# Ledger of designs, part 54: designed miniproteins, single chains, continued (2)

Each design is a single chain, and the fold is of that chain. pLDDT is the mean over its residues in the fold that is shown.

## One batch from the design tools (miniprotein)

Design m5860
Fold by ESMFold2-Fast:
Structure m5860 (fold): chain A 81 residues (1-81)
Amino acid sequence: DELRQKALELARQAAEADPVAREASLGIEEALDAIDTNPEKAKEVYEQAERLARKVSATVSPEVAALIDEGVAALREYVES
């Protein structure tokens, strides 16, 4: 709900700020959709999205990295709730 929408919005903001962040943004969006479809795979899907986000965050500006990191944090909270 709120956490899902927060993760999605932060992912979109990152992609809008830097096209390089689009891969991480899509990873978060795909993770949310996969978790909604198959909640029993939530941990595995989250771990894949987090690994991709880490790689992308290392290659973008600190401002864009912060958006990606906050999006992943919201995704984690959604999985843990």
Scores: mean pLDDT 82

Design m5861
Fold by ESMFold2-Fast:
Structure m5861 (fold): chain A 67 residues (1-67)
Amino acid sequence: MKVTPRILIGAYDAYLRIKPLRDKLTPEQKKVFEEMEKARAELEANRDKLSPELQKDVEDIEKFEKS
């Protein structure tokens, strides 16, 4: 899958928000969740290619997950 860095970051944020509700998802929502997991993997693979501003956005999302 080919996506922009901003879309990958948005998918990662959505992934972290939905992850705790995984067992409560409908089959349709589970497919979306799988797509988010793939987007997260692509974000990790291309993390070094992100601008400093986008890298900061990723850090902020990771901090949010721990809160």
Scores: mean pLDDT 67

Design m5862
Fold by ESMFold2-Fast:
Structure m5862 (fold): chain A 100 residues (1-100)
Amino acid sequence: MISEEEKKAAIELMKTILRTLAERYPELAAQTEELIALLDKIEDPSASLEEKIKALEEGLAILEEMRAWAEARGDARLVALVDDLIAGYEKLKKQLEEEL
């Protein structure tokens, strides 16, 4: 388990990476905005644990689509960035599942 401060720091780092990704890849702006909105839901104290886990699952699905798009383009740097985001989302999901 991690502290709430560590969780918040991890989410803010992921949001920063997503904003940087949107600046470099404007074609992914809609996907990055949706991923940021899902992270905002995870930080929402009114959202249930199950709703937060579902938001992470929805985010992982979007990231997998972005990864496939990056691979189709041969953009190894974008693939690496998306893989880092996938790892972050999977780690956060595992931490929330441990709270169930």
Scores: mean pLDDT 83

Design m5863
Fold by ESMFold2-Fast:
Structure m5863 (fold): chain A 74 residues (1-74)
Amino acid sequence: SRAAELAAALQDLLAAGERLNRSSDDDLIQHLRDVAKFVEENPEATRQLLLYAEIARLLEERGITPQQLLDELG
């Protein structure tokens, strides 16, 4: 379902953020290059992803977990 996809995406986003915090400088620089390329190739998708990332951040600040989203929206 769409709710399950959203919950999975939020979980992956939060996990990716944690991995970045533990990444080496070289890995972070490589990720920045990959992000820059994606932004240049997909400007409209990038704007939507930034909005979704901000929503995910707000949900985390409020203590809403991916599982709670699945339970409430699914």
Scores: mean pLDDT 72

Design m5864
Fold by ESMFold2-Fast:
Structure m5864 (fold): chain A 68 residues (1-68)
Amino acid sequence: MEEWLKKAEQALIELGISEDTAKYIVEQMRKSLEGGASLENVEVALYLFLVDQGVSHEEALAMIQKLR
């Protein structure tokens, strides 16, 4: 879990998301996982967030794949 969350934070920053926003998103993902959400559900939520921020479908999927 912690390694996955650290990878996610770094990947968000590399995509141009601010450090503060990346930390906030990672904390929300941590709370979801601790609350019993599946990793797959968190990955889908992250994908939808990235697409909403203007990241392409291909780039969003590539980021999710790199986290595995």
Scores: mean pLDDT 80

Design m5865
Fold by ESMFold2-Fast:
Structure m5865 (fold): chain A 68 residues (1-68)
Amino acid sequence: SRVDQLLETVLSAVNDIEEANKDLPEDERIEIIKNVVDHILSHWQTHRGLTPEEVEKIRKSLEEYIKS
């Protein structure tokens, strides 16, 4: 689905951030990730017509992935 494709794109960005910031404490890395994810989703909501429900689904899936 489109949501799954968007999830993979965001996960790729998250992995890049984690790799670039591995020397930072976990809490600080999570904060950076949250800010970048919010920016990506906001941009795609504006430019790709992503619905608020789709945004929330992606956000929750990412939180579950990060917890794992």
Scores: mean pLDDT 79

Design m5866
Fold by ESMFold2-Fast:
Structure m5866 (fold): chain A 82 residues (1-82)
Amino acid sequence: MKEKLEEARKLALEGRYGEALDILIEIIKQKIKELYEEVALLITNINLGKPEIQSIEELTDPYEQFMYYMNLLLIKKGIIKA
């Protein structure tokens, strides 16, 4: 993951944002897959006391991870300051 994020940074520094974004999307897809089983257990526990979450699809973590990686890439590119 970290090595792929650094590769995305290098591509962005070269102005190849499309390829950098493709790598970020792959990282997010991998995170969604890894999180799926953990979130299924969490949702089972939450359903015992908190009906706010209905499905794994309602979890914002994959989107928050995407935004985190996007912001990190933009900071490393020098477009945004931390």
Scores: mean pLDDT 57

Design m5867
Fold by ESMFold2-Fast:
Structure m5867 (fold): chain A 115 residues (1-115)
Amino acid sequence: KFEEAIRLLEEAAKLLDEAAKKATTPEAQKLLQQARGLVLQARQTVLDAQQGKLSPDEAKQRLLELTGQAQQVLTQAAEVLIAAGTEADKEALKLLQEAGVLFGKGVGLALEALE
């Protein structure tokens, strides 16, 4: 359902914001906020589809593109957090991993609702 997808994507974005606040390096903070922005764009795409502002095919294409971009940025952020290696960076990595799971579930539900 769109409503479940939107809630999961909003929660993923919140976890990425929390991760950015815990990250000790400016590089990790920027990558985490970039990932958050992509997740919020995915959430907006789902909302626009729910409201009939985007066709199902248009929404599906945008979600797949945003998912690829977000996965790249999340991978880069994880690498920087692992390299930094402080307890705060380890907590940020855990939040990033939780956000990734919620993002995947949210996008999956949205794609099911669009097909």
Scores: mean pLDDT 90

Design m5868
Fold by ESMFold2-Fast:
Structure m5868 (fold): chain A 112 residues (1-112)
Amino acid sequence: PRLERLRAKLDELIARLKQLVEEGKSFAEIMRELGRGLAEIARDMGRPEVAEKILQLGDKAAEYAEKGDFVKAGKYLSEMVYLFVDALTPEEAEIVRERLDELGEIIQKAKE
């Protein structure tokens, strides 16, 4: 079942991001890991073109985070997440939306 696989991969990614934040990894490193994880899921779901764009946006978010430009980092982060959600079916997008609040909390903690 495709939906169960999506849920499992999101659980793995979110757990990974939480671990990296607890280890004290930078906001830029969290952005790169989020980009890699979302790109892997997009590729697994048969959207390799979306995966490539997600990787580019994640790298841009990390680049601006490293420069201390959190406004531009946030812009590329948002573009990456919206691109990922827009690539999904309505049912798949609902699964992702259920996790967006938790993802937002992880991102906010990474900025500290």
Scores: mean pLDDT 86

Design m5869
Fold by ESMFold2-Fast:
Structure m5869 (fold): chain A 61 residues (1-61)
Amino acid sequence: SSKVAAAYTAHNILKVGAQTQIELGAKLGPEQQAKAEAEGQRDIERGEEALKRALEDYLKS
């Protein structure tokens, strides 16, 4: 479905964005690196959850 395709695209964007933020954070120092890693991990998990929801909704329709 279009919702599944959109969720998959959003998940990939969040994953790439998280990786970029982690790399940039590493250049700012250990505290900023740790924060960027934590935020990046949460963004990835958010994207995964949205994709799972879209797939479940598609299967229930």
Scores: mean pLDDT 76

Design m5870
Fold by ESMFold2-Fast:
Structure m5870 (fold): chain A 98 residues (1-98)
Amino acid sequence: SLLERIQKAIDVLKEAGITPSKTPEEILRELKESVVEGFKALEKITGIPPFSTDFKKYREALEKKIGKEVFDKVAEALNLPAKNSLGTLVVIALLVGE
């Protein structure tokens, strides 16, 4: 379940001293309601404009904010397909941002 994977990502962040403000259900709702809200979360956390095709910049900004080891563990917990790598970045941005 995606909800279970989001919960595992939250647990990894909490172990690293980062307390997400949103529940798995809230993250899933935001992802379902609008791809635009996902890009807004990425912009808020990274400072990179929405709809950028340079996903490497989003990844590097998130790794800088939470640490590469924590980022890798959260991404592994989410276990999203490579073709949906943007989905992984959006979920992490929504979890890390207030």
Scores: mean pLDDT 74

Design m5871
Fold by ESMFold2-Fast:
Structure m5871 (fold): chain A 65 residues (1-65)
Amino acid sequence: SSMAELKKQIVKEAQERAQRDADVYESRAAELERQSKELGDVYKSQADFYQRQARGLRDQARLTA
C-alpha cells in the first residue's frame, strides 16, 4: 500500500528532525554549563571578599564590646 509507505516515511522524517533538535539543545546546554563554571569563579572571589569583610567587622565589634 502506497499509503503505508507514505506514513512510514513521515514517521522516519519526524524521528530524524527530533534527533537533530535534541542535538542542538544538547550543544546549547553544554555551552551554558561552560559559561556557568566561568561565572562561578568570579562569584566565588566576590563571596570570599565579603566573608573577609564580615570577619573583620565581627572581630572589631568584639574588641569594642
Scores: mean pLDDT 74

Design m5872
Fold by ESMFold2-Fast:
Structure m5872 (fold): chain A 85 residues (1-85)
Amino acid sequence: SPLEEALREAQRWVEEQRRRGALHVGWAVLRWRPDPETGGWRLVTLQGEELEFPDDWDPRTTVSEVRRLRISDDLEVVVLATWER
């Protein structure tokens, strides 16, 4: 399925960034769903790992890259990688 293929590509990208010495690498598969609390829409994580920056992260000494893969109208894959500047 497109989702399974996108997940494989995201995992491959994560592994590549780790091999290149990235300080932090995270990813998530996100789906837009109705939010019963607000009556609007929200992104819900279906699968993911380490998508948040560490608490001690210094934006002045780091470089970040975010890759987004649109799979469908309601489904996205996000990959985040960071390096020392």
Scores: mean pLDDT 73

Design m5873
Fold by ESMFold2-Fast:
Parts: structure tokens; sequence; C-alpha cells
Structure m5873 (fold): chain A 103 residues (1-103)
């Protein structure tokens, strides 16, 4: 998907900028957002409904991150589980890059 590819490239650029200019606190926060988002996308790709995923998240901030990610990626790829899985994998990799860049 050209739209998914463009969006993931934009996110990667933002992650690369954070690795160079971000504080450790900003990197940890961004890594957490990306990991929560990745986990939510993976759960939907694995067959859970968006509502089931959101209802399973106890932390209200994490629920908001998950909701934003699900709304964003579903607007890009619909209910295509292979593309949602690909998005989840990309966000997980970005999260791991930010954690690896910590001082």
Amino acid sequence: SAALDAYLAQLQQEVDELKETGSDEEKRKAAEVLRVSSDALQAVADGQSPQEVLDSIEDPGHRLYAQTALETFQSLVGDDRDLLRRAADALRAMSEELEASLA
C-alpha cells in the first residue's frame, strides 16, 4: 500500500530525528507509544475487534495511544490484516530503535 508506505516512512523520519535530538525521557515516551500502538495493531491483525483490544487496556493513556493507532492505520489500510501486521512490525522496530538509542 502506497499510503501505508508513505506514512511509515514519515514515522521513521520522526524516529530518526528523535534519536539525534531527543532527550532520554522523550525517547522512552515515544518508544512506549509505539509499543502500545504496535501491540494493539497486532491484536486486531490476529482477529480481535478494535473494541475488544481497547477494553483489554487498563491504563487510560495506553488506551488512547491504542485508539489513535487503530483509527489511523484502519483509515490507511481498512481491515487488511496483513497490512495491519506489517504496520505493527514496523512500529515495534521503531520502538526498539528508540530504546537502543538511550544513553
Scores: mean pLDDT 90

Design m5874
Fold by ESMFold2-Fast:
Structure m5874 (fold): chain A 68 residues (1-68)
Amino acid sequence: SPIEELVKDILKFLEKRMQGKSSEQARQMAESVLFQIKDILSQNLSPEETEKKLEEVKKEIDKIVKKA
């Protein structure tokens, strides 16, 4: 799906941008990205699909932040 591919690209971009960042900077970037993805999902998917996808995205962002 175009939305799934867009989300995946955003997460890969986040992973690259996390390299060399402080914990505070990483947290702020993660929060900003999560907000943007939530907005995109809410505008394009049903409420139920949005919740499922958002939970997957949160887990992926947590993994990226822990690796930074």
Scores: mean pLDDT 80

Design m5875
Fold by ESMFold2-Fast:
Order: structure tokens, then C-alpha cells, then sequence
Structure m5875 (fold): chain A 111 residues (1-111)
């Protein structure tokens, strides 16, 4: 479904950003996007299996945020752009964790 698909795209964007990271800030942003995508994917799977529509919508939002974070990290020319990528990735991870909790799945909180 859409939540899982968005999460998978977020993971791929984070992986690509990490492979192409040239600076420590780009690497931090890429790792945030990758972790955000992973949590959105986990939340999306849990919500779809449990039939929780609110969780699926939140996981989709999280996956899309992680995707945007990975793209920002990959194309970051400034510290400000790298920070924006990291914030997007973190936000995606939070949405994914909440989606999983709505589905009754225990998930390790954001670190």
C-alpha cells in the first residue's frame, strides 16, 4: 500500500544520499533520512497489517518526508540545506514510530 511504498522510497533516497555524501553534514543528513525511511516503512507495514487507516496515512507522510530529506541531503550545497534534510528525515522517523504505535507494535523511540 501507499504507506509501505512511501517508506521504501524514503529508505532508497537515504541509501543513495549516504553513498554520495562528501561532507560530515551530508552524511548526518543522509543517515537521518535513511533511519526516517526505515521507521516510516516499519510503521506503514504495521498499520496496513492492523487495518489502521490513520497509521497508513501517517506512515505515508513519514515516508514522503524521509524521501524529501534524502534528496535534500544528496543535493545539499550549504549547511542550511543539509540541516533541512536532517529535519525532514527525523520528522519521517517520528511519524513512522507513531504509525507503528497506533497499530499496537512496540517500536524503539527516536534517538
Amino acid sequence: GEGVEAGEKGVKAGEEALKNAKTPLQEIAAKSALEGGRNALLGGKAAEEAGVERGVELAKKGGESALAGGELAKNAKTVEQAVAGAIRGIGGGIDGVIAAKLAGVEVEGPK
Scores: mean pLDDT 84

Design m5876
Fold by ESMFold2-Fast:
Structure m5876 (fold): chain A 84 residues (1-84)
Amino acid sequence: SMEELARRALEDAVAAYKAGNYDEAFIALSTIVFLIEQGVKLTDEEIKTLLEIARKVYDYFKAQGKEKKAEEIRKIIDYLESLL
């Protein structure tokens, strides 16, 4: 189901972030946002967890000079904040 896919993507985002794989975390965050736009509902606590990861990924891309990826993750942050 889309709900199971969202749960997996949330787990993948957390795991990738803990492993320092920010590119993989970015892909998982993008997947979750897509699924929320399709109607999957997450709890406020899950959204807050994703926001913490997204902010760290943003900081990483900015530090690496990856401006296009930083801009894309900023859009994800703004979207997730709008859901709280």
Scores: mean pLDDT 88

Design m5877
Fold by ESMFold2-Fast:
Structure m5877 (fold): chain A 89 residues (1-89)
Amino acid sequence: KKKEEIRKFFLAFMGVLLEKSKSELDPEKVEYLFEAIVKDSKSIEEAKEKLKEAFGLSDEEFKELEEEAEKLVKDPSNPLLQKLLEELP
């Protein structure tokens, strides 16, 4: 259950980051970050710290992205979020 929570946050965070930056991420880098953050983190707090470090974000920048990502994760009735979680590894 904790890994699923971390995975949902990671995917939502990546979605928000990509939408705001309008940039593509290297698939190899995304896979590396997924393994380093989702697979190796034991808590959501640890995953958030690793994401902040991985993208070199300030506390202020991370807080804004975190809030947007958490809005997506906290809507249990969002069918788009559920579909995204099923389609991605």
Scores: mean pLDDT 70

Design m5878
Fold by ESMFold2-Fast:
Structure m5878 (fold): chain A 93 residues (1-93)
Amino acid sequence: SSALRSILAQLQQLLAQMEKEKDREKQMKIMDQMAGLTSQANNLLASQGADPTQITSISLLMAGAMFEFRYISTESAITILKQTIDQLQDALS
């Protein structure tokens, strides 16, 4: 899907921004954008008959990234964001 590839490219760009961003409020905005794009990707995957287990895995990883960002650290959140993007890329293969 060209729409899914576009979302993946946007997530990769936002991840690169997140890795360099030092301002907490801007980091929060990036996290919210990434969560929204991941939700859109999961909706598209579901509409295309993707495995519910893959969709659940991606959703749980993004939820985990939001949790880590909010309560633990930006660095641990970035680690899970990378895993989220990898899982989404695998779902596109």
Scores: mean pLDDT 90

Design m5879
Fold by ESMFold2-Fast:
Parts: sequence; C-alpha cells; structure tokens
Structure m5879 (fold): chain A 80 residues (1-80)
Amino acid sequence: MVEELEERIREARKRREEAEEVLRQLLDIGLNSEAAPEWLVEEAQRNGWGAQDIAARAQRQLREAEEEERRLERELERLR
C-alpha cells in the first residue's frame, strides 16, 4: 500500500513535468499549426482542439497532478 502510493505520487509528478514540457514546446514553436510538430497537430485533430486548447489542457493537467500529489501524500501520511 505505502509503496503503491509512493509510486502513484511519482507518476503524478511525471504528469506534471510532462504538462510543463508541453507548455514549453508550445512557446518554442509559436503556437501556430505550420510550426507545430506532428504530435501536437495529431492531438489537436483527435480532440478537435487548437493550440490554445492544448495549452489550456496542459495547464489543467498541471493543476490536476498537483492536487493528486497532495491527496496521495495525505493518504500516505494517514497510513504511516
């Protein structure tokens, strides 16, 4: 149980870092479809999103991962 919670906390942290990386890449490529890498275009097409929608999703993922980390940390403390 404790080890599983610790692993889930690490996974939430990875998701936070991934969202930060996405936002960084969007800044680097200027948020336009012509400059966007294929994975970003595919994600937008799959979900019907523009670059701003992808940025908003990444920001939401950051918030969710931060909240999940806090929740899991509280659960871990209660088990200790």
Scores: mean pLDDT 70

Design m5880
Fold by ESMFold2-Fast:
Structure m5880 (fold): chain A 72 residues (1-72)
Amino acid sequence: GLDQLSQQAVTDLQNRFSSNDTNDITVTSQPGQVVVSGTVPSQSTLRAINASLVSLSQQYPGVTIVNNIKVK
């Protein structure tokens, strides 16, 4: 169901965000929704993350990805 898809999306995102530039990022799930929150050091890092989120949304149909990331 959507809960399982959201949890899989969370795991995928956490594995992608294992670098020093993404240490301050938190990923949480709700049924049918994944919320990405935290801070990144630069606009270029934010752009790279946005591209990853767009790619991920194509892998998990029915899951809404919410980007609440801020630049430090």
Scores: mean pLDDT 74

Design m5881
Fold by ESMFold2-Fast:
Structure m5881 (fold): chain A 100 residues (1-100)
Amino acid sequence: MTPEQLELEILASMAQIAFAVAKKYTEDEEVKELAEKALETFAELAELASTADLSDPAARARLAELAERGLELAREIAEKGSEEGKAAAKQAEKVLELVR
């Protein structure tokens, strides 16, 4: 595993933890649905980061697409008053910086 792959997996895992906390402790059904979609998005990102060749531009483009989608979901959750959504947005931004 490269240092870049390890960092991507750590950032994705931190985002997943934040979304899992948001989903478990929110009473807002919309936040639960957004958090579930975000969990699926970052799980796919973590899988791709661990299995893909990061020297492949197509793999990096897919990682960026997943990170952008995850960031959008995290921002929507944060706008609903979730501190976990704000934390997850920061992790998604760091992923985008690494895959650019």
Scores: mean pLDDT 80

Design m5882
Fold by ESMFold2-Fast:
Structure m5882 (fold): chain A 97 residues (1-97)
Amino acid sequence: EAREKRREAVIAEAGATVAAMGAYVTLTSTDGEEGRKEAEELMEEVGEKVNRAQDLIEEGEKGEDAVEKYEEARRIAEEAEKKAREKLKEALEKEKK
């Protein structure tokens, strides 16, 4: 059970990172100063959440409340991914105007 929860947390963390990279590439491809600033701010926010998720995974591996820590890490990573996807959608909508 704890092994499955750890795997889910690691997958969510990877998903957040991939989503953020996709948004970063899209925002920076606009050649606009605003797009570059938004990309940097997004990477900082996602990076902070991913680091917190990694810390929780490490704490879980030490055996203290492993399942709860892995579940919290997954939630934080999923929030980061949602934020990255939202920024990507906003960037694509701005291109249509």
Scores: mean pLDDT 78

Design m5883
Fold by ESMFold2-Fast:
Structure m5883 (fold): chain A 86 residues (1-86)
Amino acid sequence: SRLEELQKIMAPLAKELEEAIKNKAPREKIEELVRKVLELMAEIGKKLGGGAGEVGELLEKVLAGDTSTEELKRAVEIIKEEIELM
């Protein structure tokens, strides 16, 4: 299914993000990975009929380049919570 395909793409990106955070990668690398995972999460949310919600709002900020440190931290928190539900 499309949902399974999206989850298969998201899992390795989420792992790369976790590794990047543990290894204190540059902010630009973390922002790139956060954007990619949030895009996939937003698509999954749309397919499940729930909409994007806070994920969509954070994605728009990252795409605009207007992400604060607190917003980036919140995005990482949401991604970790979603991974724990997989």
Scores: mean pLDDT 76

Design m5884
Fold by ESMFold2-Fast:
Order: C-alpha cells, then structure tokens, then sequence
Structure m5884 (fold): chain A 75 residues (1-75)
C-alpha cells in the first residue's frame, strides 16, 4: 500500500540546501530495499531551526509510490 516517509537530515549551514536521497523499505526477507533517488530543496532560516520540504512522490522497487518529506535542521 502507498505510504508516507519522513527523513531527517542535519546540515552545517543555514540557507538553501539540495538534499538527494533514496527512501528505504524493508523487503519480505528483511532486506533493505532502496527506492528511486529524489532531490528536495529546503531553505533553513536560522541555526538550530528546522525546515520541512514539500512532499515528493517516489517509486519503490515493487512499483509502489510513497510520499517522501524531508526535515532539515542546521546545527
């Protein structure tokens, strides 16, 4: 079934970031299955602040589509 995935990423600097990642799911045999690679743009306004991306639809290896959201925090 379609799902929602939330990934958390810490960055060194404030400002605009491009985050590229593959969402992961657990296969029927317990293996980690990487989904399609997706790029998210997120602007972090201040150190210690968090910013959340718009959801991006990503295709998993089984053909299932999931909505992925990235939360970015500057240290």
Amino acid sequence: SAGRVREVVEVDEVGEHEVTLRPRSVGKDGSILPGEEATFRVTVPAAGATATSEPVEVTMPDGTRVLVTVVVRAR
Scores: mean pLDDT 72

Design m5885
Fold by ESMFold2-Fast:
Structure m5885 (fold): chain A 99 residues (1-99)
Amino acid sequence: PGISEEERTLLDYEVELAFLQIRLAIAKNALKRAKTKEEYEEVKGWLEDLIGEINALRQRVEAADIPEEQKARLLADLDSLHGDATNLLEEAQKKIEEL
């Protein structure tokens, strides 16, 4: 038989999480390369948008009818990603204040 609705829903969330992880990596690299106040402000904007999208996906995962083990894993990964994004946002804010 084909893929179940549950398996498809889980895969869709895993793909969205992977894209958010890629966006965090891009923002982290951009922050490391930033040299001007404008460049730090741009990365700050990307991180604020990313945090918003992480929170939105977290809410959708919490409401999803998927197995508890997979749900717990996705939520843990999203919480870790949120923490990393928040730390980078604080670094960007500090750099903006120093310039």
Scores: mean pLDDT 88

Design m5886
Fold by ESMFold2-Fast:
Structure m5886 (fold): chain A 69 residues (1-69)
Amino acid sequence: SRIEEAVERAALRAHIERGLRFTREMAERVAELLKRGGSAEDIAEELQRFGLSREDALAVAREVLELLR
């Protein structure tokens, strides 16, 4: 789906640019939030629960939403 593709692209960039490791569970959780109309803040909060910093989580959240624009 478009959402799942956007999450995978954001995850790949986060790995390349920030050294972040995205698990399948993290990607699926973000995709579920996006399907429910989740905001950048909602996505960043969820990513922080997986251990990302606020800065990294917000950067990834913004990128996923931009890819869905």
Scores: mean pLDDT 84

Design m5887
Fold by ESMFold2-Fast:
Structure m5887 (fold): chain A 80 residues (1-80)
Amino acid sequence: SPKPVVTITSTTSTSVSGTVSNANKGAKVEVYDSDGNLVASTTVDENGTFTFTGLSPGSYTVKVTDSNGSGSAGVHVGSR
C-alpha cells in the first residue's frame, strides 16, 4: 500500500490546515518546529483533513504516519 502524502491547503498567522492522501481516519499527524521539537499532534479526520491552531509564527514540518509509512511537508506559519 502507498505511504501517506501530506498537502498543506491553508495557513494563517497561528494555524495550518491540510489534507492527507493514502491515509485513513485516525492516522497520526504531528507538527514539528524548525529545531525538530514536537509542538502538537492530532489525527486525520473522516474527510482526510487536519487542522492545527494556536501555533506560534515560524517554520514547521507536518508529518503523517500510519501502518503504510510516513509522509511530510514543510510549511511557514505567520508572516515577517
Scores: mean pLDDT 80

Design m5888
Fold by ESMFold2-Fast:
Structure m5888 (fold): chain A 117 residues (1-117)
Amino acid sequence: GEMEKLKEIYYEALKEAEIPEEKHEGFLQFFLLLHFLEKAEASADSEYVKYLINNLKGLSEEEREALYNVLVLLEKKNWNASLEEVIEAFEESGASREFGERLYKALELVKEKLSKL
């Protein structure tokens, strides 16, 4: 179905962005959450969204906090954030700048792949 195609696109983007394989499941879950929130117009400020992010697999506590901050940023910015804004969210959370750069690359790759469908 459509969900299987989305998972394939997300997985390819994660590989191309050189995100470590141990973090792929957590980032895949994060991208599926982004898709759900955008499509359903659901709020990032819900307790359920916070619960889901707090339970992302293979990610540190700092990385989960950074992803939550990026999610809030994306919702506020109509799903468009700059590289600098993503890096800042990662640095503020105590997560690595390098992973912030890789996440931004993965987000841009997802947008590119989806635009070709």
Scores: mean pLDDT 81

Design m5889
Fold by ESMFold2-Fast:
Structure m5889 (fold): chain A 82 residues (1-82)
Amino acid sequence: MAIELAREAMRAAEAGDLEEARRKGLEAARLTRENPSHEDILALVGMVMYLLALSEDYRLAGDEERAEELRRLAMEILREFE
């Protein structure tokens, strides 16, 4: 289930729905923390890397505010897993 939530969070972020991306990303991190598996951890890492890459795309396009929002979301998800 965490893998599916991570995938949905990435799709929401790509669509510009950062509220949905945050909700699903944080849920994926919590589920992975509570019942970790190698597959769930890899999905979580993949999601974080994707959000950071998307942040860089927005920064290069001149949308620094959206880039910072995505970077903060990625870091928030990592902290939730810790």
Scores: mean pLDDT 85

Design m5890
Fold by ESMFold2-Fast:
Structure m5890 (fold): chain A 78 residues (1-78)
Amino acid sequence: NLLEAAKGLAEQAIKDIDQGNLEAARIKLKNAAFAARRAGDEEGAKYLELAYRAVEQGNAEEAKKYARKAIEALEEAI
C-alpha cells in the first residue's frame, strides 16, 4: 500500500531529523511525497513537500511539524 509506505517513510524521516541525519530525512521525505502523490493523496504529498523544503533549509522543527501533518493526512486517506 503506497499510503502506508509514505507514512512509514515520513515516520522514519522524523527519527532521522531527531538524530541529525538531515540528508537521510530529505531522501525519505522526497520518496514519501512521490508515493503519496501516486496514491492520489495530494494533501499528504503537499505536506511532505513542505517538510522536505524545511529540511533543505535546516529547519528541523518546521520539518517535523509538516511531516506530522502529512502523517495525519495519509491516515485519513487510508
Scores: mean pLDDT 87

Design m5891
Fold by ESMFold2-Fast:
Structure m5891 (fold): chain A 92 residues (1-92)
Amino acid sequence: SEKLEQFKKLLEEFLKNIDDPDKVAEITDEIKKLMDTMSADELKQFIELLDKTIKEATKKMKELNLSYINGFVVLTELSELYVHAKILLRKL
């Protein structure tokens, strides 16, 4: 899926900018827009990839010794993506 490849690239960009809360928020908004165009099967694959990304983000936050505020932004944005995916799946 081209949309899943675009999503994967956005997740890579998210991880690269994990210490920049403004960039994290911007990338999260782009991911949400992409999700709104996804099929049920693409959203299921999205959720699996998001679980992997949460684990990678948690590890990277520890390695970078992120401030509490920046860490909170990252976790909040990731949790919102998960909730948004679940809501979209319920509509399908």
Scores: mean pLDDT 82

Design m5892
Fold by ESMFold2-Fast:
Structure m5892 (fold): chain A 60 residues (1-60)
Amino acid sequence: RQAEYAERIGELAVERGTGRLSYDEIARALGVSKATVRRVARRMEAEGWVRVLPGAVEFV
């Protein structure tokens, strides 16, 4: 569930050719709420995969 979303966010970054994605972009692409994106982003940061920025994530 959250791991599935994290994997899809990583793939989205690759598809866009960018290491930084806004919460709005992720929410739109995955069809989920920004609250869900924020929760997934916090988990990904805890795993060391991303840095959480105001309204965005940046892959390490």
Scores: mean pLDDT 77

Design m5893
Fold by ESMFold2-Fast:
Structure m5893 (fold): chain A 69 residues (1-69)
Amino acid sequence: SEHRKKLAEYMQVMQEVLKETLKKHPELSEMEKMEIGNKLVEVAMESLKEGLSVEEARKRMEEAVKELL
Protein backbone atom coordinates (compact mmCIF):
# COMPACT_ATOMS: atom_id res chain seq x y z
CA SER A 1 0.00 0.00 0.00
CA GLU A 2 1.06 3.63 -0.46
CA HIS A 3 1.04 4.13 3.32
CA ARG A 4 3.49 1.24 3.85
CA LYS A 5 5.71 2.58 1.05
CA LYS A 6 5.81 6.00 2.75
CA LEU A 7 6.63 4.40 6.11
CA ALA A 8 9.50 2.43 4.51
CA GLU A 9 10.87 5.66 2.98
CA TYR A 10 10.72 7.39 6.39
CA MET A 11 12.50 4.45 8.03
CA GLN A 12 15.22 4.56 5.35
CA VAL A 13 15.80 8.31 5.91
CA MET A 14 15.81 7.79 9.70
CA GLN A 15 18.48 5.07 9.37
CA GLU A 16 20.60 7.30 7.11
CA VAL A 17 20.42 10.27 9.52
CA LEU A 18 21.25 8.02 12.49
CA LYS A 19 24.26 6.37 10.76
CA GLU A 20 25.65 9.72 9.55
CA THR A 21 25.29 11.23 13.05
CA LEU A 22 27.04 8.28 14.72
CA LYS A 23 29.84 8.41 12.11
CA LYS A 24 30.42 12.15 12.76
CA HIS A 25 30.21 11.77 16.56
CA PRO A 26 32.19 8.66 17.65
CA GLU A 27 32.43 10.19 21.16
CA LEU A 28 28.71 9.67 21.88
CA SER A 29 27.87 7.41 24.84
CA GLU A 30 25.47 4.47 24.50
CA MET A 31 22.83 6.50 26.38
CA GLU A 32 23.24 9.48 24.02
CA LYS A 33 22.98 7.15 20.98
CA MET A 34 19.75 5.73 22.43
CA GLU A 35 18.34 9.24 23.03
CA ILE A 36 19.15 10.23 19.42
CA GLY A 37 17.53 7.03 18.10
CA ASN A 38 14.40 7.61 20.20
CA LYS A 39 14.16 11.24 19.02
CA LEU A 40 14.47 10.19 15.36
CA VAL A 41 11.64 7.64 15.77
CA GLU A 42 9.48 10.33 17.45
CA VAL A 43 10.13 12.85 14.63
CA ALA A 44 9.51 10.18 11.95
CA MET A 45 6.14 9.21 13.49
CA GLU A 46 5.03 12.86 13.85
CA SER A 47 6.11 13.56 10.25
CA LEU A 48 4.11 10.57 8.99
CA LYS A 49 1.08 11.71 11.03
CA GLU A 50 1.35 15.23 9.53
CA GLY A 51 1.73 13.82 5.98
CA LEU A 52 5.08 15.51 5.40
CA SER A 53 7.22 14.76 2.34
CA VAL A 54 10.26 12.51 2.81
CA GLU A 55 12.49 15.55 2.21
CA GLU A 56 10.71 17.60 4.91
CA ALA A 57 10.85 14.65 7.33
CA ARG A 58 14.63 14.34 6.76
CA LYS A 59 15.12 18.05 7.47
CA ARG A 60 13.15 17.82 10.73
CA MET A 61 15.13 14.72 11.76
CA GLU A 62 18.45 16.45 11.05
CA GLU A 63 17.34 19.58 12.97
CA ALA A 64 16.15 17.52 15.96
CA VAL A 65 19.48 15.64 16.14
CA LYS A 66 21.43 18.92 15.91
CA GLU A 67 19.48 20.27 18.93
CA LEU A 68 20.47 17.20 21.00
CA LEU A 69 24.19 17.67 20.21
Scores: mean pLDDT 82

